Designed miniproteins, single chains, continued (4). Designs and how they scored, part 4

Each design is a single chain, and the fold is of that chain. pLDDT is the mean over its residues in the fold that is shown.

## One batch from the design tools (miniprotein)

Design m12104
Fold by ESMFold2-Fast:
Structure m12104 (fold): chain A 83 residues (1-83)
Amino acid sequence: PPLELLNEGIGLALRAIGTAFEALLRQQKGEDLSKSIKELEEIIEQSRKLLSRGENPIAKRALEIAEENLKKVKEGTLTLEDV
């Protein structure tokens, strides 16, 4: 893929990891997770749009991280091993 699309994928992957870490901290404090859910859903949408522009292994990994963590956040099962 073009370098600019790879860089966009890197940004999404880092955002997915950071959002998952913040969600874990919020979960441990018993705080509302609605913001983390919304952020992960936005990352999923952006990653899918980037992947529609062609093969991008970094965007694919960002999508996988965001989808896995969104499921765990919704189920209340997010752990330190997930971040």
Scores: mean pLDDT 82

Design m12105
Fold by ESMFold2-Fast:
Structure m12105 (fold): chain A 66 residues (1-66)
Amino acid sequence: MSASGSLVDGKLLLHARTGEREATIDVTGKSVEEIAKDLVERAGASEEEARAIAEAAVKTSKAVLG
């Protein structure tokens, strides 16, 4: 899986691609569990990879916005 982040108008967006599926998820204010679930369901990510990316996204959001 590939994933990249962008910050647009105060929102942190996560762009995820698994080869056949793509999803853009607004991760602003979401928990690691909510982001990981969206990555698994919408982008076809593995649970382990989704959790790692979700944790990084939450830490980035807190560092930039908090």
Scores: mean pLDDT 75

Design m12106
Fold by ESMFold2-Fast:
Structure m12106 (fold): chain A 88 residues (1-88)
Amino acid sequence: SELEKQIEEEVQKFVDMQKQAIELAKQLIQGKISQDQVQQKIQQILQQMQPTVDRMKELYKKDPKLVTEKLREAQAELQPLIDEVNAL
């Protein structure tokens, strides 16, 4: 459906931004980037995420079950990357 496609597009943007944040955490732990540089880049990611957060809230009002399902799938996709960082 068109609604499912809209939810998937916004969830994908969320996943892509989370992958960037996870990569920054990995680089920080490995000493490849400074804390100040990470803080600046995280602030940029949070600012870029605000429109996606607002759209996701509106989509959740239309179909809370579908949004919850797609967010759970996103968490499963991100988990191996989180586990990799935690293993460092």
Scores: mean pLDDT 87

Design m12107
Fold by ESMFold2-Fast:
Formats: sequence, structure tokens, C-alpha cells
Structure m12107 (fold): chain A 68 residues (1-68)
Amino acid sequence: SDAALARRAARMAALSGYSAERVRAILDNPEAGELATREGTRALSRDGASPAEAVRRGVEVALARHDV
């Protein structure tokens, strides 16, 4: 739902330091959203990152590789 995506974008923005609008653009792009999730999960499982750092890593990678 739109409300669920808005809440998710706001939480990810708060954790990553990026704007909610940019995070929402990532979530609205299936390839970018999938990449953000994959890289965040990798940071958690492989690098021992905190949840906030994992979200930031996912957002950064998605923004760098997708024009959003």
C-alpha cells in the first residue's frame, strides 16, 4: 500500500540520513529496491553492520547504480 511504502521510506530515511523522497524513489523502482535490500542484507550478515549502517549502505548503492 502507499501508506506502507511511505512509512518504510520515512524509517529508512531516518536511519540512513537520506531524504524520504529519494528513499521512496528507490522503493518505487523494483530493481533499485531489490539492490538496496540485497546490499543491506549483505552488510548485516557479512560485515557485522548495525541495522542503521546496513540501511545506509543499501540506499547508497541503489542511488549510485540507479538514476533515482
Scores: mean pLDDT 83

Design m12108
Fold by ESMFold2-Fast:
Structure m12108 (fold): chain A 71 residues (1-71)
Amino acid sequence: SAMEEARRRAERTVAGAERLARLLADDGHIQAAKTVVRREGEEAVRLAEEAGDLEAARRVQDRIDTVLAEL
């Protein structure tokens, strides 16, 4: 369904942002890492919300908050 595809896309967007942020953080670019997680995370939340999957939007937001706290 369109909602399932939007959810998977939002989850992939967050996973990609997390991987890039970890690489940036390992290279000492902590502020760039946080910026990537925030911007890509905001886009992923919007994608889930626009698709009507508020539960997926909340899970994506929780993952963003966790990653930002660990950076």
Scores: mean pLDDT 82

Design m12109
Fold by ESMFold2-Fast:
Structure m12109 (fold): chain A 64 residues (1-64)
Amino acid sequence: ASYEVREENGVYVVTVKVGDTVLKGAANTRELAEKGGEELVKNGEKFAEYKEELEKMTELALQA
């Protein structure tokens, strides 16, 4: 499993690959984006349960 963080328009986009599954999230800070990526990589087999947390992180990034 691996993750990448990329800056787009002041938002940090995280792309995480776990097996054949690709997840994307966004965060207002690079630190939050990297933390999200690390958690998804660490809990790769439970990444589906982390989908709700990713949606909340993305929502937070869009609001702030």
Scores: mean pLDDT 70

Design m12110
Fold by ESMFold2-Fast:
Structure m12110 (fold): chain A 60 residues (1-60)
Amino acid sequence: SELAQALESFGAGEFVPIVEEVLALPAATPADIQRVVSKAMAGDLAGAEAIREELRAKSA
């Protein structure tokens, strides 16, 4: 996706799987997507994973 390519270009390629999964989760709102992208841009892997786990639980 364009977002995945942008993350890799900023050196945040490790966040691509987390962000792509969040984009696919039915419970994810645009605000949730903004939150996970903000964590990725800050290099906060634990924060990004916490958001993914939260949204996985809401999507189950």
Scores: mean pLDDT 81

Design m12111
Fold by ESMFold2-Fast:
Structure m12111 (fold): chain A 83 residues (1-83)
Amino acid sequence: MEERIREEARRLLEERSGAGLTVDEIAEEISRRLGVPLSRVKPIVSEVMALFLREEYFLSDREIGLALGVSPATVRRRLRRAR
């Protein structure tokens, strides 16, 4: 299930890269489509979005942290898990 959530989050980010989607918006759509609780989806979507911002926009840990509302240390941890 976790891998399925990662795949859907990545697909949504790639399709709508210019739309300014938030973690909450992506997580709500995936939760609705897959029938998985939002609390399980949000952490995985945050990991995928952190990786997407690093790989596609070359943002620093600090910039990703500002975009996601988390510390740079949390961004580094999420990027390690997302790989």
Scores: mean pLDDT 75

Design m12112
Fold by ESMFold2-Fast:
Structure m12112 (fold): chain A 65 residues (1-65)
Amino acid sequence: MLESDVRNREQVLENLRKESPAGKQAVLDVARAELARAEANPELYSEEEIARGRETLADIERILA
């Protein structure tokens, strides 16, 4: 998890491309909810983690568009 964060993200994005339309929508909804939660609780998440979450969400949205 710690140093595997990049690999975990790549694995999630690759799995996302193979998901059904319903599965892709579910992943997008979860990603949006998690980013919103992190932004609402910045004391629990670093600025770098929040920024990374925003970029990951943008990447997911581009893949699903």
Scores: mean pLDDT 71

Design m12113
Fold by ESMFold2-Fast:
Structure m12113 (fold): chain A 69 residues (1-69)
Amino acid sequence: MDERLASIKAGLDSLLQHYVSNGEDARSIMDRALRAIRQHLLSQGVPEEEVDKIIETLEKHAQEVLEKL
């Protein structure tokens, strides 16, 4: 899970930086990204409890990244 979480964080960081740099609303991008990540993980058979924990971790991480952008 740690490797998967690290990969997802890196992807989220790149996505947020890309869209914020293009002048898009950072919060809307974050919400859409987290929802897409949740759906993707569920579609890959990751247990719902693990997905919930991952999303909570990613949301906290994304908020910290957005404060620095």
Scores: mean pLDDT 77

Design m12114
Fold by ESMFold2-Fast:
Structure m12114 (fold): chain A 74 residues (1-74)
Amino acid sequence: MSLEERVEAAVERFADNLGLDEETKQAVIDAAREAVREGLSYEEVLERLKKIPGITDVQAENFAALVDYVRKQA
């Protein structure tokens, strides 16, 4: 799997565990994929995720940390 696919899979699983609706889940997945493609820093990923309606700041921090974690495993 590509790094983007691995990040998407991890983010989707975490979003499902949080019980996010499909629109919010897709927005988080899209933001995470774009962040990996653009090589964004942890802080830039976090700022983008915080702009997504339907998630809390703590959830945004957890998603940003998850993206960083998956990138380090590649």
Scores: mean pLDDT 83

Design m12115
Fold by ESMFold2-Fast:
Parts: C-alpha cells; sequence; structure tokens
Structure m12115 (fold): chain A 84 residues (1-84)
C-alpha cells in the first residue's frame, strides 16, 4: 500500500500541543505573536490531515485574535484542543 506522507496521530498530537501553547501565551497576556504563530502552524497541520472541525475552531480563534477578543480566542482554542 502507498505509505502516507503524514502520520495523522503525530499530527493530531502536534495540533493539540500547539493549540495548548497558543492558549497559554494568550492567558499570559504577554506574547500574542507567539500565540498567532502556534495557531497558524496548528491550523496548517489540521488542514493537512483533513480535520475540518479542528480547522474551523482554529479559524474562529484566529478571527477572535484579529478582532482583539482574547476571551473568544481562548474559548475557540479550548474547542480545538478537545477536537484534536
Amino acid sequence: MVEELVDREAAREAVRELAEEAKRALESGRDPKRALHHLIVAMLLASLIGDEETVRALREALAALDAGDTAAAIRALEEAIELA
């Protein structure tokens, strides 16, 4: 069989870890750029493995950050962590 280029289990774990780190950065209030970087990487990985529900939650977090709504961003990240 053709071997997959991406290990989906490892990718899901990475998405969860990145979302958790993004949440921690937002909760600290000191590093929104770090949160944004982790969020973008998590969204790319979730998209690569076809996890549309996690991608949706991560996009909601990104939109909340763009709007300056940190509380909504944290809530969306919590949803992404649960889905991944």
Scores: mean pLDDT 79

Design m12116
Fold by ESMFold2-Fast:
Structure m12116 (fold): chain A 73 residues (1-73)
Amino acid sequence: SAELEALAAEIGERLAGILARYPELAEQMKENHEVGLANPEKSLEWLRRAQEALAAGDERTAALYYARVPPLP
């Protein structure tokens, strides 16, 4: 949906360079990506959780939720 695509783009831009700031997240993001592939219907919920984490200043939690969003078709 347009809402999903717009929110994913916004969060992705805010998390640009996250692995340069927190290189330890790489493995955790990979694990969260596998969770996302198993539950694609929850993509919008995870993007909203990532947005809430960013609003709280928690980039690490935001990156882990964002990693759960599978590539859009």
Scores: mean pLDDT 81

Design m12117
Fold by ESMFold2-Fast:
Parts: structure tokens; C-alpha cells; sequence
Structure m12117 (fold): chain A 93 residues (1-93)
């Protein structure tokens, strides 16, 4: 049970990180070009990927009674939220 939930979490995180990596590259290019409209567009796409990832992680959390797995999920959600807030600050600067 715990192993299956950890593998589900890992797959969600791997898929999310691949999508986020490409979008972050596009965001960095837009920021370097001082293209605020494109930077805001890629930030919105990043926000949607983060929100979808958190929703999937919350679904796994709800499906398990393993406290250690729940703590691991909460830590990943915390990291995703911190990542998004840092990117928002960079776009608003």
C-alpha cells in the first residue's frame, strides 16, 4: 500500500517536473527579453501545472492512512507552493 502510494507520488512529480522545466525555460527567455506579456503567460501556465499537481497529490493523500506518506506529500506541496511564489516575485519585479 505505502509503496504503491509513493510510486504514484513519484510519477506525478516526475511528469510535473518535466512540464515545469520546459515552461521555466520559456519564462526565463521571456524575462531575459523583457517581454512582460510572455512572462505573465508562461507564469499562468506554470501556475496551472502546479495547481493540477497539488490536486493529484491531495488525492493520493486522501487515499492513504500512512502518516509518513502524508507527511512526504505535504512536504512536496510546500515545495511546489514556495517555487510558484518565488517565480511570481521574479515576474512582478
Amino acid sequence: SSLEKRLEMQKIMEDSLEKLSELVKKLEEALAAKDKKKAEEYLKKIEEVVKETIAKLEEIKASTDDEEVKEEIDEQIKKLNAFLEELKKRVEA
Scores: mean pLDDT 88

Design m12118
Fold by ESMFold2-Fast:
Structure m12118 (fold): chain A 61 residues (1-61)
Amino acid sequence: KKIDLEEVAKKAGVDVSVVREIVKEYEETGRFPSELELADKYGLGFGKYVNARNAILEHLE
């Protein structure tokens, strides 16, 4: 199950760096970074956080 980070970033409407961080965290811990972590680091709103998380999960499944 491979994730094309660039395609997921386009689908979620976020920078590829955000997708890379989420994927790394998920692969290491089985958990996604918190919405607050991503908001602080990347200025990511809750809606963008949910979109990115869902897009990654769709590509994993």
Scores: mean pLDDT 72

Design m12119
Fold by ESMFold2-Fast:
Structure m12119 (fold): chain A 70 residues (1-70)
Amino acid sequence: SGAELAEKAREAILAGDAEKGGELMKEAGSTYGLQAARDAARAGHAEEAAKAVQAAGNSLDGGRSVASLP
């Protein structure tokens, strides 16, 4: 379910894995995924939450952004 994926995304963000968090947010869908990012930000991980949101968008790029990162 989207709620379960969002919870996993939040856990990934809290663990510092923004890429994994972003991927799970994308699978959860925009409503649940964005809620996971907000929950992580409220827990004091606003920077990691922002990176996860960015990573979710980068996944839509078909790996071009990932391949371009050092």
Scores: mean pLDDT 72

Design m12120
Fold by ESMFold2-Fast:
Structure m12120 (fold): chain A 65 residues (1-65)
Amino acid sequence: SVDRLRATVAELRRAKEEVERQIEELRKENPEDIFSQIVLKMYEISLASTELLIERIERRIAELE
């Protein structure tokens, strides 16, 4: 149902905010370390993937309305 899709989007937006907080914290700790740079890249990819998933679900909601 559309209500379940909207609930899923809300959950994904919450997860996105949490990842954004983790990225900010890592940037403050040690930006020069190669391992920190790799971890930051992984979080950035995760964030982009979550954005694409949100857009896909929002498009589905629009199709159903």
Scores: mean pLDDT 81

Design m12121
Fold by ESMFold2-Fast:
Structure m12121 (fold): chain A 62 residues (1-62)
Amino acid sequence: MSEAFSKLTSREKEVLRLLVLRPDATDEEIAAELGITVEQVKEDIERIMEKLGLKSREEFKV
C-alpha cells in the first residue's frame, strides 16, 4: 500500500510508525513522544485511518 502511505503527511507517518511499533501506546504517550497535543494525535489517527481505509485503531495491532 505504498500509494496510500504517500498520502500521509510527515507527522501522520510518525504517528503511524508509533502505532505500528507500539500498538498499546496511549494517545498521551504518542503526543509526548512527538511533542504535540493529544487532540492533534487523535486528529492524525482519524486522518490516517481515512487515508488507509481503516475503520478503527485496533487494526494497527495486526
Scores: mean pLDDT 75

Design m12122
Fold by ESMFold2-Fast:
Structure m12122 (fold): chain A 87 residues (1-87)
Amino acid sequence: MLSKEEVEEAKKIVEEGIKDTSNLEPVKYALSALALSGYEEEVVELFNKLPVDEETKLEIADFIVLSKINKEDPKELLEKAKEAAKK
């Protein structure tokens, strides 16, 4: 489960992706980290704010579902989001 500081880091990564959709890899990992940590309401709110087409939204939603099926570690997902955001 993410700490309060890690939750804010994940939210910031998604908010940056809302402003610049040229790289959605950080958004996929950050939303998955939030979802697997029980922040489902925040995930729904941020997901609905993404200015991307329905096909891209479906791709992101599928990534989140696969992360849940694979029982990914939310902290590892956040680290992957931070790494992807550096590029």
Scores: mean pLDDT 84

Design m12123
Fold by ESMFold2-Fast:
Structure m12123 (fold): chain A 78 residues (1-78)
Amino acid sequence: DVEEIAERLRKDPFDAEALALLAEAYAVIGDDEMAERYLAMADTSDPALAAEVRERIAAGELRLSREEAERLVKLVEE
C-alpha cells in the first residue's frame, strides 16, 4: 500500500524501509538519479537494507507495479 509508505515518510523522514521503497518507485519510473538519492538516504539509517534493495533494482526484481510507483512518487512530491 503506497499510501501507507507515504504516510510513514511524513511521520518519520528517516524510515529506511519507506525510503528504500521510494527508491524502488523512482527506479521503476526510470528516474535513476532520484532512486540513488533515496537509496543513499536509506543507507545512512540501514546500510544492509539499502544494499539488499540496490541488488533487487540491479536484478530487475522490483515489487512495485508502474502504477503503484507513479502513485507513490506523486504522493511524496505533493
Scores: mean pLDDT 82

Design m12124
Fold by ESMFold2-Fast:
Structure m12124 (fold): chain A 65 residues (1-65)
Amino acid sequence: DEIRREELEAIGRMAEWVFPDLEVEMEGKKVTITYDSSSEEAKKAAEILGKAAEKVGMEVEITEK
């Protein structure tokens, strides 16, 4: 669990760096991903990150700006 969480945090940080229209917040077992819906790339990245977080047992919330 702890190792998988650290990996997910690294992925989230990388995604924010690559996609300026993407924000990733982690609190306990919850991940909140906010994206600008005008960016198809950010939307797709948010969906992929959400699926990955669910796969590792996190609660996922995806929100549009």
Scores: mean pLDDT 73

Design m12125
Fold by ESMFold2-Fast:
Structure m12125 (fold): chain A 96 residues (1-96)
Amino acid sequence: SLTKEAVKLAVEALEAAVKGVTPEQREKLRKRIYDLAKQALKEKDWKALDNIIFAAMLLGLDIPPEIADAMVLGKHDEAAELLKEALKRREEEEKR
């Protein structure tokens, strides 16, 4: 259940935002967000994707405004393509 894991991640991100986190804990949450986002995009699980984007926003991760806007407007296919491009750019940056 990808949706269940996404909800759990959103709860963990909320606790992290309220209580604070170590850099190591933040990095682990960031990686889980990206990994689950890739899975949600592949499975077209828009409910999971909504929770994953919410978790990213709670952690102060740089989510392009266009993705958040598309999700709010229910344009899930557009949000998915924009997020796929953002994840690809981040992955390319991390390899350097």
Scores: mean pLDDT 76

Design m12126
Fold by ESMFold2-Fast:
Structure m12126 (fold): chain A 74 residues (1-74)
Amino acid sequence: SEADLRAQVDRLATDARSIIEALRAGELSPEEARLAIDALIAALRELKKTASPELQEYIDRVIKEIREELEEAL
């Protein structure tokens, strides 16, 4: 269902924020954080394939936000 897809997107976004927080805290190397974030973005892109247009736009915003936050943390 769309609600299940949205819940998966929100979990991946939460995971990405945790990785960025760990990077900022010095608990992850920049290389480890980049690899982990790349994997989460790949998962978000996979979910986008079966998402509604509205959820696709939300996923694109989530990916952009994650990338911007990672760049600021590096």
Scores: mean pLDDT 89

Design m12127
Fold by ESMFold2-Fast:
Structure m12127 (fold): chain A 67 residues (1-67)
Amino acid sequence: DPIREALIRAFLERGYSEVEALVGAHELAPLVRANLDLSDEELRAALLKAGVSEESAEAAVRGRRLL
């Protein structure tokens, strides 16, 4: 899953542990996949509205940019 792999990479680059990166990627991959056509700002806002933390939302935006 290229979205999941990109998210794992983004979390690891931000200093998260391997387990934390796997969990974060698992939770965020469906939200990122549903919102691929949004801008970075719109994706971040959608993730925050869904209850994602600001730090995890930034990792998700970074992960999408790595696709």
Scores: mean pLDDT 83

Design m12128
Fold by ESMFold2-Fast:
Structure m12128 (fold): chain A 96 residues (1-96)
Amino acid sequence: SEAEARAKALAEELLKKFEEIVKENPDAPLLKEAFAEAEELAPDADERLKLILAVEILLERLREELQEEVKKKGIKSVREAGELFIELLRERVEKE
């Protein structure tokens, strides 16, 4: 469906942006901790699944900050929320 295709495209776009943050900040403690937790949860998972798990872990860890910013900015779309997550994550890891 068109909605499914759009959701997959958005997920791929956000995952690529996440990969760029990881590549630029390989020693960021927040990222290292998320990947360590992903490894513990799914040690036999491929690299792509470990990236997805790391994103899920980071979404949970940044949940309160993300929810407050979504509320503050009046965000109503999944795309805007995803872009905000990437922005908050980049700010957090680049300040470490």
Scores: mean pLDDT 83

Design m12129
Fold by ESMFold2-Fast:
Structure m12129 (fold): chain A 71 residues (1-71)
Amino acid sequence: SMEELLKEMKERLEKLFAESKPTPEAIRQVLLTINVEGHELIKKHISDREKQYELLGELQIMLNEAAKKVG
């Protein structure tokens, strides 16, 4: 599902960036990109307003936790 795709994308990007040893600024830019793309995917594929808010909240929690772990 979309949630699984967002999680997989986040995990792949975090692993790739850890292996390439990017700067904290580069990691922040990747997290920003995931936020923008995730927001677009949710809006594009989820027409129900309540479900959109739920998934956007889950995305925000996910990104906040990632930011704490990688920068």
Scores: mean pLDDT 70

Design m12130
Fold by ESMFold2-Fast:
Structure m12130 (fold): chain A 82 residues (1-82)
Amino acid sequence: TVEEVKDLLQQKSEELDLPFGLLARRVQTVLRNQGKLKDGPLDEVLASVLEEEGKEQLVKIIVEARDSLASDMGIPVSSLPR
């Protein structure tokens, strides 16, 4: 659901001690790079990914965005939860 997507984004942004919006912007970049970015709100786009490709792919996209953001900020990815 959209609420599950929001909860997951919030959890992963807290792992970096960053505002939700910073992770959300990086997730949009990952989706664009994978050719999966659709028009509309990010939470609805991610809910569509969850429905079409499953929870594993949703988690993979959000984790890739988190790890990319962490790398840009000098945070060791190896120190983050999997």
Scores: mean pLDDT 73

Design m12131
Fold by ESMFold2-Fast:
Structure m12131 (fold): chain A 62 residues (1-62)
Amino acid sequence: EAQQLAQQIEQLNDQQTKLMQQYLKAKKEGKLDEAAQIQAQIRQTSQQSGDLFKQYQQLSRQ
């Protein structure tokens, strides 16, 4: 259980890193609409990662 949550968190963190790189590139190229869409995806991924991390902490304290 905890190992699966850790893997999911790691995958979301990897995805967020890639999204941040794409965001910076889009911003540098002046693609504001694309940057805004990527920023929304980053926020969603951060929320999902945070929720899973909170659940992981609760399991590891039992």
Scores: mean pLDDT 79

Design m12132
Fold by ESMFold2-Fast:
Structure m12132 (fold): chain A 84 residues (1-84)
Amino acid sequence: MSDEAGYYLHLLEQLIDSARKETDPQQQLGIVGSAIQLLGAISSLLKDPKKQQQVQQGIQQIRDNLDDPQKAIDLIEQTVDYIK
């Protein structure tokens, strides 16, 4: 993994922590949006096609669950755990 992808993974872990501590659903969705953007950046930096595919599938699943912020946060965490 590139150093740049590692940095974005660290930022994603911090965003997950922030989202789990947030009590306002609108603010949680804002954090989820930022996490989706970082996942997209990570996908562009990955050279492993299977990991790229998994990140893209994760992004789609997160987008499909934006009506459930807690589920969206859980899906971000699952996607991060896969590509570590």
Scores: mean pLDDT 81

Design m12133
Fold by ESMFold2-Fast:
Structure m12133 (fold): chain A 59 residues (1-59)
Amino acid sequence: MRTLLERIETPYGTTLELYRWDDGRVSLYAVSAVGPVPLATLPEGETIFDALTGKSIST
């Protein structure tokens, strides 16, 4: 199961969504016309901003 933590709409028609999983990890998705695409898996407490700066991107 996953819970939506953060949602940011981009000017390019893509929405960035951050989800927390039951095991404590968080996953960043890009949601566009082609559907949700996984971008990164982050440690608990990281934000979309942290992912975009490359601090915790592991994929």
Scores: mean pLDDT 68

Design m12134
Fold by ESMFold2-Fast:
Structure m12134 (fold): chain A 70 residues (1-70)
Amino acid sequence: VAQLEQQLAEAERRFLDAVSAGDADAALQALDRFRDLAIQLFQLQGRSDLIPAVEAAVAGAKEKAKKIAA
């Protein structure tokens, strides 16, 4: 569990670093990784009810990340 939380924090940092660098492709990859890790964490916590909210939040963040490349 603690290792998964650490990986989630790393994915968040990679996203922020990619945004700061103007690297939209890296930002999108970091968001996909964050989504996968968040889903795993919520499943382990018995919070599968939160998965649709995670999917919606990541979809919104990906649209914003695409605008960085434009």
Scores: mean pLDDT 77

Design m12135
Fold by ESMFold2-Fast:
Structure m12135 (fold): chain A 95 residues (1-95)
Amino acid sequence: SHMDQEILKLMTEVGDLLEEAYLKLYGNQGVSDLKRGEILQLTDFILSSSPSDSLELLRTFKDQIRQDFSSKLPEMTQRILEKLDQIISLIEKQL
């Protein structure tokens, strides 16, 4: 659906920002590649799960992103959270 395409686009952008964040913090392409794989799995889960389950997972993921990055990369954290909020808003329209 068009909504699934928009969610996929936003999750891809989240993945790109997370890849950049992990490279900035760790300078290790292997860590970045591993996190890309985790985001692809998360994206698949969101696209295949109920709206309620997807919202719970996304809210938990937002908390993890705040915990991991807010103190060291505040501007990048904000950009990631804004994209996650857009995904949450798209899913909430299905409820």
Scores: mean pLDDT 83

Design m12136
Fold by ESMFold2-Fast:
Structure m12136 (fold): chain A 76 residues (1-76)
Amino acid sequence: RAELLSETARRLIELAPPLAEEIERTIVRGVAQDVSPEELARRLRELVRRALEEGLVSEKQAEDAFRVLDEFVRRA
């Protein structure tokens, strides 16, 4: 499970490097709060949506990130 989270974080950061700190912070906070995989994925999707609105990531990068998050929830 720690491996799945680490892999997911790495893939998201690779897809959206400007969000690296926010992704790491969101994961650390979510794990500390013992949130469900679904809730953690929801928070990460919100980060990606906001980044898309701010022009920090492309629509394609956001779509790829959402697929990674859907896979994370399915495998968790």
Scores: mean pLDDT 83

Design m12137
Fold by ESMFold2-Fast:
Structure m12137 (fold): chain A 80 residues (1-80)
Amino acid sequence: ASDKEVAKDALTALIESLENSSGKINYDGIIKGLEDRIEELRKEGKLFAAEALEKALEIVKNTKDKEEIIKKIKELRDSL
């Protein structure tokens, strides 16, 4: 897959994970998962995808509302 397709797929997986979560969101777990995925993408030379996920990470860290996070991640994905 292209670097852009890898980014879109990862952001789609994050959106689906958030939308399918019931009850309390483990934001610390999401943050760690994103950080780990960013490191793997950098090791694989997928720099565009890594940078897209870093933007998603900033959204998760700075936004307290699940629905607002989902909205912003969808906007990020659709802007790629």
Scores: mean pLDDT 84

Design m12138
Fold by ESMFold2-Fast:
Structure m12138 (fold): chain A 78 residues (1-78)
Amino acid sequence: LSPAQRFLIALAEAVIELSKDPEVRAFAKETLERAPSLDDEQAKAEAVRLMNLVGEREDDETYQAIVDRVAREAQALL
């Protein structure tokens, strides 16, 4: 998997675990299933869409928890 695909997978997994909104979690589950079949540009676009959805529907504490989880996962990959 490319770095963009790995980032999208980590983001989707964090959203599934930490999100309180069942629609946001459902979208993240669909994103996770599709992530290995996306190219780098599609994976980046989906990551932006997923973060925008989280920002729109979740509280600031949940948003920050997701960002912190993904940042830790990204550091582990380096």
Scores: mean pLDDT 83

Design m12139
Fold by ESMFold2-Fast:
Structure m12139 (fold): chain A 85 residues (1-85)
Amino acid sequence: GLEKVLEAVKEILAQVEQMIKDGASTEEIKEFVIKKLKEILPQADPNSQATLEVFRNELKTAKSAQEILDGVRGLILMLETRLAR
């Protein structure tokens, strides 16, 4: 459920941070995150699936690695606040 989705998104954040450190392009990072979110979708509850799909669509407009990082961090915060309730 939600805990597994949160753990998977945190792993995505760690990999994005490493990709930035390794000099990956914004497009490579974007494609990576979109791919990983799509892989998580079947394991998510319906509310989390809706959140992940919206976020995946918003990522298509990201113009920098920083915008992708900030987006993933925002997604984690949103999922953590849902889990805490």
Scores: mean pLDDT 82

Design m12140
Fold by ESMFold2-Fast:
Structure m12140 (fold): chain A 96 residues (1-96)
Amino acid sequence: SASEKEYNFFLEQIDRLSDAVTGLKAYVEAQIAAGTFDKAVLDEAVARFDGLVAQLKEAIESSTLLTDEQKQELLDRLDAIEADFKAFVAEVKAKI
């Protein structure tokens, strides 16, 4: 259905965001361990992440094709990724 296609589209976007966060965490931890950490790279990544999350939440909430259940599932997934990334950023800032 059109609802299922749009749900899968947003799920793919959220999965890509999750993968990007995982890669960034590994990269940042490796830089800290090597003594080559650049705070500007993290600051740019945080800004891009916040922008993407805001855009995805607005698109999901304003969708006329998604069911209320699908919207809640997608928003819950985004909230979990956002909480995890914010916790990581706070931990990194405490280490440097």
Scores: mean pLDDT 89

